# Designed miniproteins, single chains, continued (2), part 76

Each design is a single chain, and the fold is of that chain. pLDDT is the mean over its residues in the fold that is shown.

## One batch from the design tools (miniprotein)

Design m6624
Fold by ESMFold2-Fast:
Structure m6624 (fold): chain A 84 residues (1-84)
Amino acid sequence: MKVYTIEELKEALEKLKQTHPILADIMLLSIEGKGEEAIEKAREYLKKNNGQLLPEDETYREQYKKGFEAIKKSLEEVRELEKK
C-alpha cells in the first residue's frame, strides 16, 4: 500500500472516530490485516444500525466508502500474496 493511500485512510479514520468510533475500529482492524475480525464486527454493527454503516450526509458516505474500498483492496492484495 502506498503512503498516499495510508494518509487518506488516517484522515478518514480521524473524522470517523468523531462520529462513529466502532466503524473506525473496524477499519483499523482491516488495515492491520485482521480482516476476519473486522468483517465480524462490521456485521454486528450493521445489525445494530439496521444495515446502515454511514451517516446520512452524502459527503460522509462518499469519503467513508472510499476508505472502506481501499481497505478491502488491501485485504485482497494480502490474499494474492497468500496464493504464492
Scores: mean pLDDT 60

Design m6625
Fold by ESMFold2-Fast:
Structure m6625 (fold): chain A 93 residues (1-93)
Amino acid sequence: SEEELRERISKFLDTLPLQVDKERLIRIILGYIESETTDKSLEEIAKKYGVEVSEIERLKYMIENKVYESEENEVKKELLKFVKELVEEEKEK
């Protein structure tokens, strides 16, 4: 499941003209998904993926507050929509 999620995220990010650390972004997204689908603490999840708790919380805030609905940057909008759909799919498993 985690390997399949990582592959799916990686392939999607490769379709976008992103000027960011894609490997770090994959780990932030994976950490967010695990925080929504398990009872593990954010501190444990952040340590597992080598990211900051604040990076997971920022992504969570953007999804929960539907930042993608008002986002003018199309790349960022598509990225946030993709993450929202992935989290919803993983919550149903």
Scores: mean pLDDT 85

Design m6626
Fold by ESMFold2-Fast:
Structure m6626 (fold): chain A 85 residues (1-85)
Amino acid sequence: MYLQLAVNLMRQAVRSARRGDMDAGIRSGYGGSRSLERGGDLDSSRRVRRLTDEARRVRDTDRDRTIRLLEEGLRIAQDSLRRSQ
């Protein structure tokens, strides 16, 4: 349940950022990290949190980098879910 929620939140983060809603993207990125933690994947949670923190720092200066960082977070969440199945 929580790992699937993490993937859904990270998909939402990438989609929001691609549409130019960086604040919604960052918010969903932190949501994905928290859902990974609740799902028991602490290492993936920390990695997604670090990527989301960096995305937040560059969101006003580098849109493409912000999107790539959130896409990396999505890949991490998808790998976590795959390992749980």
Scores: mean pLDDT 90

Design m6627
Fold by ESMFold2-Fast:
Structure m6627 (fold): chain A 87 residues (1-87)
Amino acid sequence: IQEKLSGLTVEELKKIPGIDEVTARRLVHYARTGELLHEVMSPPPSVIRDILEGRITSPEELVERYPYIDLKTAQLLIDGIRKAIEL
């Protein structure tokens, strides 16, 4: 996963539906450092980490763990991150 992301730029990741600039920046940072940014932003870094580490695999699981995130946003995040790691 980290190896697949290390060659990607923020601009390339932003082309994937469901990945906004904030998510793209966090994925690039993770690929380079192995860490997610500790920022109070949406989505929070812990959500992205849980998806990348396979702790959350479905939008329903994401909403159960983070009930302040709606199901449509959860689906976009999971689909977007999944597409990023498939590049």
Scores: mean pLDDT 66

Design m6628
Fold by ESMFold2-Fast:
Structure m6628 (fold): chain A 87 residues (1-87)
Amino acid sequence: PIEEVEETVKIDVEELTVKKAAPLISAMGVIAATASKLTIDLSKVKKIDEEVAKALLRLKKLMEERGKEVEFVGLSPEVAEKLKKLE
């Protein structure tokens, strides 16, 4: 059987701006190179910048293209709507 490597990243900010997200997205990109599944916990995030939402969706697409999974959990209605609009 192929071993699955699952990683969870919890974003501990209420407003995920480009400045706050840049180091987190870089770290998630490194994790994505080794993980088979990445879970991104956005339960504390109330607002997200559009450019950050685009970067998260790009990371998801790049992982899925490589046969890996990305799951967003704990979405507020505002964050969920922004991600859905940019799909």
Scores: mean pLDDT 79

Design m6629
Fold by ESMFold2-Fast:
Structure m6629 (fold): chain A 115 residues (1-115)
Amino acid sequence: SSLDEKMRELFDKAVELILEKAKTLPEDERNRIEFLVRYAKVLLDKGLETKDPKLISEAVLTLANVMYLAGVDKEEALKLIDEFIELLKERFPGDPYAERTIKDLEELKKYLESK
């Protein structure tokens, strides 16, 4: 679907920003971030293939937390988090996993705005 394509595009944009920032980090932190990015990508691929809102929601939440850990620019991270929230609301209206992830993303957004 066009929403699944938009999810993949948005996810890939976040991955690109994360990996650029990871280059500036100590090796142990970089390795952790790269592992979490690979994990999130596997969750998204499986979620899109199986049409599973739980896996897609987990992938998005994992990636959003990794944006914070990698030190992605605050303005860029907040914009991407907002776009993920809107997309989850549109793609999975009323889904309990998506709703929980939206709440967690909104809490992460508040945390980033406080830094």
Scores: mean pLDDT 89

Design m6630
Fold by ESMFold2-Fast:
Structure m6630 (fold): chain A 113 residues (1-113)
Amino acid sequence: MEEVLARLREKAATSSPALATLLENLVRGLEGVAAAPEEEMPEAAIALVEGIGQQLINLAESQGREDIARRVEELTRETIERLAAARSRAEVEEVLAEFVERLLALVDELEAA
């Protein structure tokens, strides 16, 4: 988790203001999920993924990047389904780490235009 948070903070520092705000919100949300009781982590993680996913979809659509918006929607849906099936802290953290990796790749593509 600490390595994931460090990567998000580094990316936020070099991103546009809108993306920096999104990534900073994701960092705070991930810290909140990690601090939650294990039984509450899946629901907290789902709420975080829904919120961050929607913010990035809205940003991509505002830039005419419907291709990225669709890929974010697919990633969000897949991640929520996996989180709903998670039964341990370790499973939630693994799903969130994969979500962050894939989200950062989409953020990089959005900024490369």
Scores: mean pLDDT 86

Design m6631
Fold by ESMFold2-Fast:
Structure m6631 (fold): chain A 104 residues (1-104)
Amino acid sequence: SLEEARRLLEEAARLVEEAYRGVKSGSLTPQQTLDLLSRASDLVAEAERLLIEEGDRRGARLAVLAGASVGLAIITNTVAPDDREAIAKALRNAYEALREALEE
C-alpha cells in the first residue's frame, strides 16, 4: 500500500538522520554507520517496490533517487571513513531525498 511505502520511507529517513547525528558527533564507528545505512537502503528498496506495484511512478522515481543517495553515503563511509565532513554531506543529501519522496 502507499501508506506502507510511506512508513518504510519514514523509518529510512529516521535511520539516515540517526547516522547523520552520530557521524557529526563522532559517536558512531564506520561499521555502526554502515549498519544504519544498510537497513535504510533495504527499507527504501522495499518502498520502491510497493510504489511501483501501486502505480505511483513519481513516488517510485523519488524513492530510486533517495536509494541512490543512501548508496552514495555508504560508498563515502566505506572509502573515506575518516572524512566526517564528506560522510555528513552525503547523509544530508540522502535525508533530503527521502524527505522529498515523503512529500509526494
Scores: mean pLDDT 90

Design m6632
Fold by ESMFold2-Fast:
Structure m6632 (fold): chain A 86 residues (1-86)
Amino acid sequence: MQEELEKLYRDSREEAERIAAELKAQGKHVILVEADPEDPEASRAALNEGLRKLRELAQKYGPDSVELVVYGVPGAGVGADPETLA
């Protein structure tokens, strides 16, 4: 079970990095956030830090030019915006 979660986590990271590269190629500024499925508290802290960076970049470049990509939690939060998570 944990070994499969580690694999999904690693695969999720590689997928997130590919998505981030595609978004950057489209001219977007991307924030990558690592969520640990075995540590919800650390995941929450990482998401809060990612949202802070997302807000700073959105103020600098505009909200349509910034994207948040979360990995490590299958099916969670790719393209999440600050309003949804606040």
Scores: mean pLDDT 68

Design m6633
Fold by ESMFold2-Fast:
Structure m6633 (fold): chain A 82 residues (1-82)
Amino acid sequence: LKEKVKEEARKLGLTDEQAEKVADTIASLGKYEIPVAKIVLRLMKEGATVDEVIEAARDAAKLLSEGKTIPEVEAELRKRYL
């Protein structure tokens, strides 16, 4: 997953360093890694900055841990970061 996240981030114009930081943040989220990766890559594609994506990844993991569904988490993050 980490390598795929770095590839997608680079395709969206991020530097290697930025892509690695995003991928490392997502990889640190354990069981939420896959759903968070999908959500934040969409935010990045829609114009969220690297710092916003990193904060959004942490927020997404927290919201998922609180029992929110993936669509609810994505909607909340769009309000906060887009």
Scores: mean pLDDT 80

Design m6634
Fold by ESMFold2-Fast:
Structure m6634 (fold): chain A 76 residues (1-76)
Amino acid sequence: SSMARRQAVRQQIRDRVRAMQAGQDPAAQFQQIVDLVDQAQMSRAEVQQMYQDAGVSPSAATAFANLVQAAVARRR
């Protein structure tokens, strides 16, 4: 279903955020997060929530969500 597909994408983003925090190829993880956010047309608030779900502080999650949205915008 469409909801199951969206939940799977959200889970992939959370897993990649956790991998970045663990130091596992942060640049590649960030680019794949940007790809997933762009593909799923996720809002800044949704990206911020996924970073918070992965254990990132609210202030850091806001900063990362802004960086992801800026990276998506640069593709246009």
Scores: mean pLDDT 85

Design m6635
Fold by ESMFold2-Fast:
Structure m6635 (fold): chain A 100 residues (1-100)
Amino acid sequence: DEEILEKIKKLAEEYVKIAEEAAKKITEAVKNKEPIEKIKEIYDEALEKMNKIAEEIYKLLSQIKDEEKRKEALKIWKEAMEKAHKIMEPAFELVGEYIE
């Protein structure tokens, strides 16, 4: 169970890093006045990677037998999702202004 919890921690960190990289790339693309299709490509690629990590985390969560460790893992995952959302939100707002 501790090994599974550690794997979830690493995947949650990777999830946030993907969000950070995507937000940076989207912001740079808007600054450089790149086509909307390019911005969509960056977003879609990030979303695909993030969805794959989410699927793996949910699979690992189902393998944790200890209830307290499962709760800890769920908290780590929830905090990672909230952090990723906060990181990406300003980039999406910037895209909204750009496509006016």
Scores: mean pLDDT 84

Design m6636
Fold by ESMFold2-Fast:
Structure m6636 (fold): chain A 56 residues (1-56)
Amino acid sequence: KRLEALRILQELNPRAANAVVRDIVTGKLPVEKLPDYLLERGLLTPEQAEKIRARL
């Protein structure tokens, strides 16, 4: 789940993936919060955030 979310994020927005890869891998940022976290920071569009959420 965690690696799959990262893979999808890298395909949709490599810049956003690079910004959070450490926090996801170390567990600092829970995968369930990833779409909202990136959306709030303007790193993902609402459509991209929903695509990631659907695959969690």
Scores: mean pLDDT 75

Design m6637
Fold by ESMFold2-Fast:
Structure m6637 (fold): chain A 68 residues (1-68)
Amino acid sequence: SIDEEIAKFNEFAAEKLKTASPEQQKQIQAVVTRTLSEVQAAVAAGDYAKARELLAEGREEIERIVAE
């Protein structure tokens, strides 16, 4: 379900924040806030495919931040 995918995204972000530098933490938090806002809008519109795409894009951005 989309709720499970959102929960997994939040879990992924929380794990990355544990070892992130202060600058990386700011960047990750910005990505999380933007992604969840956009996902909420997509879900409200009934566009679950777009919501999943946005979660995948958010994960990819967070991975780039922590990879340096």
Scores: mean pLDDT 88

Design m6638
Fold by ESMFold2-Fast:
Structure m6638 (fold): chain A 95 residues (1-95)
Amino acid sequence: MFSIPEEELEKLIEEERKRIEEDKSLSEEQKFLALNALEFLRLRNEVGKSLLQEALPLVSPEMQKVIQEWLESSSFPLLSDEEFKELLEQLKIAE
């Protein structure tokens, strides 16, 4: 069960967003993926769980623990590679 208070979660997400935006080692595509994944986490959007899984290596170890706890909190199935690509295309259009 996801146990992190909303206020603490929002603070962690904002801190991680700033880190990602300032990280010169990440490509623009990796930044886009990670930032959108964090937004889905903030909104508790279950469709975003697959996006969060892909973003795990792009975020801090502290945020990885938060994301893993969220992924384990429900039985929502992860997207297939095909569905994930479709989601990324939709996000690129919205950006």
Scores: mean pLDDT 70

Design m6639
Fold by ESMFold2-Fast:
Structure m6639 (fold): chain A 55 residues (1-55)
Amino acid sequence: MKIYSSTSGAEIILQPGEELVENKTSKSVMSIEAAEVLLKYSKDKELEFERFVKK
């Protein structure tokens, strides 16, 4: 899955099995599917996400 940094607009590529962690307001691990849905519906670049490999 492709995801973009809200801060710089840089492209972040998540591989199968990787999970995204929202770095601004939550320390919970976000699944790839949840992150994709969130980006699809938010449509803004103000959501900041960091890529973390869970394993």
Scores: mean pLDDT 48

Design m6640
Fold by ESMFold2-Fast:
Structure m6640 (fold): chain A 88 residues (1-88)
Amino acid sequence: SMEEELKKKLDELFEEIRKLVAEMRAQGRVTPEQRERLLKLVSEAVSLAFQLNDYEKIRELIELLKDVFPELAEQIEYTLENLKKPDP
């Protein structure tokens, strides 16, 4: 199904993100090229996770980014909080 294909793509994106984040952590610094690549991968992963209503994956992504790209982690967290909360 299309949903299964999207889930597979999301898993593949998460593996690439985890590898890049691990590399950044090991280096103790983040290059502009790594930030650009991470932004592209994360943007695609966030879009897919929201399409799938996979909020657990979105939270996992926020945790992965907190130390290497805190500004992006904050933006995703803000988006999640605003879209997940029902209207009072």
Scores: mean pLDDT 81

Design m6641
Fold by ESMFold2-Fast:
Structure m6641 (fold): chain A 81 residues (1-81)
Amino acid sequence: SLEKEIEELLDKLEEAIAKGDLEAVEKYYQEILKLILEMEKKGIKLSEELVRRYLELEARIYGETDKELLEKKIEILLKLQ
């Protein structure tokens, strides 16, 4: 499933972030974004857990520390699905 493929890529992205492998971070981040956009086009809803995990890892990549903003982004994306 597309959701399982995204989960596997999120695992790889998290490992790449932990290792400081910037090339792998860029690759996996772009692949995840492509799959999320494909699911949106098909009207397939992402789980709250998957959306949260994606946004938390994105925040780590960009150094975002505002937890209230992160929670608001999660709520907005879940409502738009």
Scores: mean pLDDT 80

Design m6642
Fold by ESMFold2-Fast:
Structure m6642 (fold): chain A 98 residues (1-98)
Amino acid sequence: MSPIEKQALEVIREMSEKIKSIIDERNPNDVMIDAMIGAIELHTVVSLLTKTDPKELLSSVIDSLNKLIDYAESIGDEETKKIAQEALDKIQELLKKA
């Protein structure tokens, strides 16, 4: 596993942990947020286990994070949006190095 791939996985795991700490008791849309995070984690792990170009992996993760941000914005979840945006910014910096 390359340093970039490891850093991408760590960013997604940290984001997931932070969001899961705030969604447990908030609103009915938390089930969708949890499902979206689970999908991002699974997609990231699967992409790391395939012979995928790191740049393709990072671009795919960016697309998934943008969808999470858009959903959080649509439901007025500013805290989830902020955490997802911080993860997106970190993944974009990794893409510049790939």
Scores: mean pLDDT 78

Design m6643
Fold by ESMFold2-Fast:
Structure m6643 (fold): chain A 73 residues (1-73)
Amino acid sequence: SKYEELKKKIEEGEDYDELLDEVMSLNDQKYAPLIAYIAAKGGKEELAQFVIDNLSSEELKKEAEEAFKKALE
């Protein structure tokens, strides 16, 4: 799936700015956990938090918060 493809690119340590642009261009909230992770890894923690805060789904918000925390570990 596209989600698994993007996860693999993140794990391989690709350019986080390019990955962020790719994921955000999909314009789909289901990718919010990946966006939060990539943004946080790229040093854009405020952008990651903004994405999380604007999610309407509590489940996606929790997943994005978990991804954000893992990015900072």
Scores: mean pLDDT 79

Design m6644
Fold by ESMFold2-Fast:
Structure m6644 (fold): chain A 62 residues (1-62)
Amino acid sequence: SPSDILDRLIDSGQRTIDRLRQQYTTASPDMQQRIQQTIDGLQTIVDNMRRNRDDWIAQIGQ
């Protein structure tokens, strides 16, 4: 279902953020800046997906 796809994407996004945080600890300063920007952007996407998931499911169910 679309709900299952969204849940999988949210979980995948969180796992990617966790991996990026690990990479940050050994990265160069230039790469640390890029990694942090990627984390911030991905976190915003994940948060928006969580927030809008119920609304999205409700619209599909109509």
Scores: mean pLDDT 82

Design m6645
Fold by ESMFold2-Fast:
Structure m6645 (fold): chain A 69 residues (1-69)
Amino acid sequence: SAAELEAELRRTAAEAGLPEEVADRLIAAAKAGDFETIERLGVRALLESGDAAAAQRMVDLALELARLT
């Protein structure tokens, strides 16, 4: 469900040490179908966390959320 994807995205961001703002903006971009913003925030997540796996997972979760919306 969308709620489960949002929760998983927030959890992944928190575990990577990212600000809540990053998860909030990814969720908003996903709901808007704004794929360019999802990609930009994915790059930001990578640069701020240094965790490529976490950044990729957040992008994948956002794309899955966009598909449901």
Scores: mean pLDDT 87

Design m6646
Fold by ESMFold2-Fast:
Structure m6646 (fold): chain A 75 residues (1-75)
Amino acid sequence: SPEDQRMIERAQAMLEEMREAARRNPQLQPYVDEMEELLRELEAETDPRKRAVLMFRMLALRVEVFLEEELAKKA
C-alpha cells in the first residue's frame, strides 16, 4: 500500500543517516548491521502489527546511535 511504501522509505532514510554516522565512527557499524536486518524483515513482513513492531525497533536503534554519538562527545 502507499502507507507501507512510505514506511519503507522512512526506514531507508533512517538507515542512510545511520550509515553516515558509522562512516564517521566505525564503532557504530553493529547498529547499522542490525538496522539492515530489521529493514529486510520489514520489507518481507505482511502483518501490519508485526510491521509496526519492527518499525518501533528501528526507531529505538536510531535513538541508541544518537545516544552513542552524544556519549562519545562527552555531552
Scores: mean pLDDT 83

Design m6647
Fold by ESMFold2-Fast:
Structure m6647 (fold): chain A 81 residues (1-81)
Amino acid sequence: SEAEKALEEAEAKLSDPSLSLEEAREVIKEFVKKMKELGASKEEVEAALNRLLATVQAVRPGDTALIGLVQEVMDEALEEL
């Protein structure tokens, strides 16, 4: 599905070790926008964002700044829903 493809693309981008915090913020925002455009519910977006957070924690477990940013942007995006 387009939603699964968008999630896979976001996971790949967030797994890049050269990714800046600013780029990570934009990846998450663009992903949420894409999910909304596809008609995803708030609950579906929240589940997808939790999967993205789990991926970041698994591939970059020592990157506390990135993990913290992902959590912050997720909270902001969900509040806008």
Scores: mean pLDDT 80

Design m6648
Fold by ESMFold2-Fast:
Structure m6648 (fold): chain A 88 residues (1-88)
Amino acid sequence: SLLQQAFLAIARLVVASPDGRVSLAQARQVVDSVPGLTPLQRQRLLDTLRRHADADGRVSLAALQQAVRDLLSASDAAAVVAAIDALA
């Protein structure tokens, strides 16, 4: 799904980051770059990431996996979490 693609794109950015974290602004840029996501899907994804962001407003791989579990169905979340784990 497009939500799965958005989460995997964010995960790749997190893995590429020297400290293993990305800002919500960076995550928003990635989400906005995924064609076909509705405004509601973008908002739900970003709101979910914000709930799992640290005190600095940054998202780790662990926080991203929690956001995946909160937003996606159990089967879709399991697939995306496994793909994120393979990147780490």
Scores: mean pLDDT 85

Design m6649
Fold by ESMFold2-Fast:
Structure m6649 (fold): chain A 78 residues (1-78)
Amino acid sequence: MSDKIKRIEEIMKSYGGGYDIVKKSPMDLARILFRALESAKKMGMKAMEAKLQRDIAALEAEYPDAYAAVLAEREREA
């Protein structure tokens, strides 16, 4: 558990916001990654977008339930 959350923390820290992420649930971490991806797309940060897409794919593989729940939440908000 801790190693997986720590990996997500390292990913988010590379984008400028890491310290409190390890204290959040996998679902909260998934929400943060998806919002960061949308922000990167809106700002035209192509390299950041590509890295975030890879990191989200890793999250899906490791926490499929959290990933699916966040996707459903985002569809509901759209």
Scores: mean pLDDT 69

Design m6650
Fold by ESMFold2-Fast:
Structure m6650 (fold): chain A 72 residues (1-72)
Amino acid sequence: GMAKVTVTAADGRVVEVEAPSATLAGAGAASLGLHYGPAKVEVEGPRGKAVAEVRDEASAAEAGRLAGQAAS
């Protein structure tokens, strides 16, 4: 389902995107979290809300998993 992904970088930059599917929410959370990392990733979707901190590829993968679950 539709989800909102908000990425807040440590330097104060904020990026917000809407993902039309769970797959795109997961991919967006992981890739944007890594690109702007270290960053806080917040996801709001039909199945709830999730927050993760992204510092490396492992934490980015976890952010993507949580985003996909929230968007499902």
Scores: mean pLDDT 82

Design m6651
Fold by ESMFold2-Fast:
Structure m6651 (fold): chain A 96 residues (1-96)
Amino acid sequence: GEELRLEIEITYGMLLIVFGVAKTLNIPVDDELVKKLVDKLYELGLKALEEGDEEALKLTIKELKEILELLKELGASEEVLEYVEKKIKELEEKLK
């Protein structure tokens, strides 16, 4: 529903702020903080699936893919990149 989509958007916005801070201050991205926020997006995607909100699930997958591309641009570790990619694949499999 509307609340779920808002929570997805807020969580995605928090990830963008984390990346913006890292880039602005020229510091490395906090891998553990990124994983926690990615986990929250993944859990919201699972909730969308449980509620039958296919559009919210698709939004979560799209946002996770955008996060993956931003992490690549910022030079994030292979561990973090693989972690995000796995979460994307798990949600995409549930759409099939």
Scores: mean pLDDT 87

Design m6652
Fold by ESMFold2-Fast:
Structure m6652 (fold): chain A 79 residues (1-79)
Amino acid sequence: SSIMDQLKAHAQLLQKLFDQYKDQMDDRVAQKVQAALDAVSQAFANNAPTSSLMQQVLHAEGQLVLSIMQIHTDKKIAS
C-alpha cells in the first residue's frame, strides 16, 4: 500500500541517521527511535500499516533531528 511505502521510506531514513548518531545521543532518544523502528518491523510482519504508526515514526524522526542538532552545537562550542 502507499502508506506502507511511505513508512518504509521514513524508516530507512530514520535507521540511517540513527546508525550515524546513536553513540552520541541521549539514551532516552535512542530508545524512542529504536521503538519506532521495531514498530515498523512489526507492521511489515503483520501487514498492518496505520496512521498511528506513521505519527510515531514522524515523532521519533523529529526527536532524532533535534538530538543531531544538539550534538553539532555541542561539538562546535567545545571546539
Scores: mean pLDDT 83

Design m6653
Fold by ESMFold2-Fast:
Structure m6653 (fold): chain A 64 residues (1-64)
Amino acid sequence: SMSAGRAGLVERFEATLKRYIERGVPLDQLKALAESAIAQYARIDPAMAERGAALLKEALEEIK
């Protein structure tokens, strides 16, 4: 469903962030890239962008 699709996209985003960090991509670079993607989503779906920003914060805190 569309609802499940949105949740899946957010989960994939978090998994991708963790994968890049595990591969040694600098956190600052990864954060900048993720923030740019979230800003792009904000123009299409503000609610999803807010959720993405919260997940980015949680993912970065968890990995640190």
Scores: mean pLDDT 66

Design m6654
Fold by ESMFold2-Fast:
Order: structure tokens, then C-alpha cells, then sequence
Structure m6654 (fold): chain A 134 residues (1-134)
């Protein structure tokens, strides 16, 4: 397709998400900066988003992600944004909105990465845990 994000930028974005989930905000920001240098707007995990998450500013992170999601090119970029939006909603106690965001992210990642990818397995576990809280 003519609007295809860089494969290298997407791979860096997936590694940035992994670092973020491990609580390694410094590594996540470095990977996000590299992704942005290669293909701006391919990956929603910008240093700004990561800084907001590190500072516990989840409402501002969610608002920023909600604004950028409709403008993202490619499926993986949207999946990454929806996953981080889900994390932000979960931290805010907005569990129904978090569940919807995670379910949308799961659908995208299953289609693009396959059902057995580590990120897909992690999102499925997160959805299961959230359903038990609702």
C-alpha cells in the first residue's frame, strides 16, 4: 500500500513497547526516538507519550493518544497506540475503556504478527485479568 510505515521503525516501536512494559522508560524513549528519526508518525510511542507515562500523567497520555490514533498510518502503529491507551485507562481505573482498547489492539496484532507472537499472548493475558476485575 502507498501508506506503509517503515518496517525498521515498526520493529523499533514494538521493542519500545516491550521496554515500556518492563518499566524501562529510558530504553523505551531511546527506541522511540530512533523510530521517529526513521519514519515520523509511523509509531505513536513518542518520547512525549513515554515521558507522560513515566511521570504518571495518564490522563494527558490518554488524551494525546486519542488525538493521534485517527491520524496513524498502518495497522501496527494503531495497535501500539491502542495498547498504550489501554494501559493509561487501566491506571486511571477506567477498566471498561481499557478492555475495549486492549481488544482492538489484540485484533490488530493477531492479524499482523500472528496469534503466537509474545505481544499477542501478553495482551490476551491482560484482557483475561481485566475481565475478572469487571
Amino acid sequence: APIVPSKEAIELGLEALKALLEGNYEKAKKLALEADKIDPNAVPLTPEVIDLLEEGRYEEAAELLEKIIPRLKGKIGKGLALYVLGLSYEKLGRYEEALKAYEEALKIFEEVLGKDHPIVLEIREKIKELKEKL
Scores: mean pLDDT 82

Design m6655
Fold by ESMFold2-Fast:
Parts: C-alpha cells; structure tokens; sequence
Structure m6655 (fold): chain A 107 residues (1-107)
C-alpha cells in the first residue's frame, strides 16, 4: 500500500503540474488567435511546452511503474482535466483524445 500510494500521489502531482503548463501554453496560443486543435496548433503547443517538459517526462517515467489499471485511471484523469479546462484548445484536445480512444476500441 504505502509504496504504491506514494507513486500514485507523485504521478497525480506531476499530472497537475503538466496540466498547468498545458494551460499556460494554450492561453498563449489563444491570445494569438488560435481556436482550433490543428496540426499547426499541436506543433506550436509542443514548442511552448519543450522548455518546461520535465513534469510530463517524469510523469511518463512514473507511469512505467504503475499497473495497467492505475495507468488507465491516470489517463482518464488527464483527459478529464483537459475537458474541464477553461481553455477552448485544451477542451477540444481532451475531446479528440476521448474520440481516438473510442475508435481504438473498435479495432
């Protein structure tokens, strides 16, 4: 319990930090007039996140230590966080990820 709980708590903390950095990057793009999640917007979002990628990279590393069920729970929490964002770009990104997950289940 204690060690697995600590890993989950660290993953959730990093997830919140990652979502906060996503929110900042999306806000910058929205201030520049971007409203849709396009390949160009994805590229610009990635470029803005690159200097502060550490929380996302650490989250990915911790995810390797989680069970399949725990990884699915964390993934669902990330998608929910994106969909609950005040950012139109992040909200649409969350919706597109959910659609892709649903489409993958049909394969």
Amino acid sequence: MAQQQAIIEQARRLMKEFLAEMEKAAKKLEEEGYKEVTPEVFKKLAELLEPNAKPGLELDRLAEQLSEEQRKELEEEIVEGLKNSKSPILHKLGEKIEEMREEAKKL
Scores: mean pLDDT 75

Design m6656
Fold by ESMFold2-Fast:
Structure m6656 (fold): chain A 75 residues (1-75)
Amino acid sequence: RDRSIQSLRSILSGAQSLLRGLQRVGGSQQDIDRAQQIRDQAQSLINQGGASQQQIDQLSQQLRQLTDLLSSRGV
């Protein structure tokens, strides 16, 4: 339903923003790969017409963990 797509678009936007940040500061390949994986999973679920709340929560948690990790490293 519309709300799951909105949540996935928010995650996609966050992952895309994080990728731009990593590219700007010369982030590690591992961090870039993680951000790309989150982006690609969110896009795939949007293309499927939505996701379960569990899938949305997992992607949101992964994005948050990666963002927090990078922030702690000053990137």
Scores: mean pLDDT 79

Design m6657
Fold by ESMFold2-Fast:
Structure m6657 (fold): chain A 78 residues (1-78)
Amino acid sequence: LSPDMEAEILLSLARMKLEIAKKMKENGADPEEVIELLEEAIELARRAIELTTDPAIIEEAQAVIEEARALIEEVKAE
């Protein structure tokens, strides 16, 4: 795998974890499990940014990190 291809895969995994965490939160799942998935999504997105110089991938990864951080704050406030 090239670094750019690996970054795309990591970003896809980050997006999947973010969407799962959103659904878990909506279903009233354990807050700790939701936060854990969101932290995993952030870590995967950060790794994607480190591997690529593609601005589109970087922008999408940054958006995932921002959304995941906002959801962690919401979960902790509840």
Scores: mean pLDDT 86

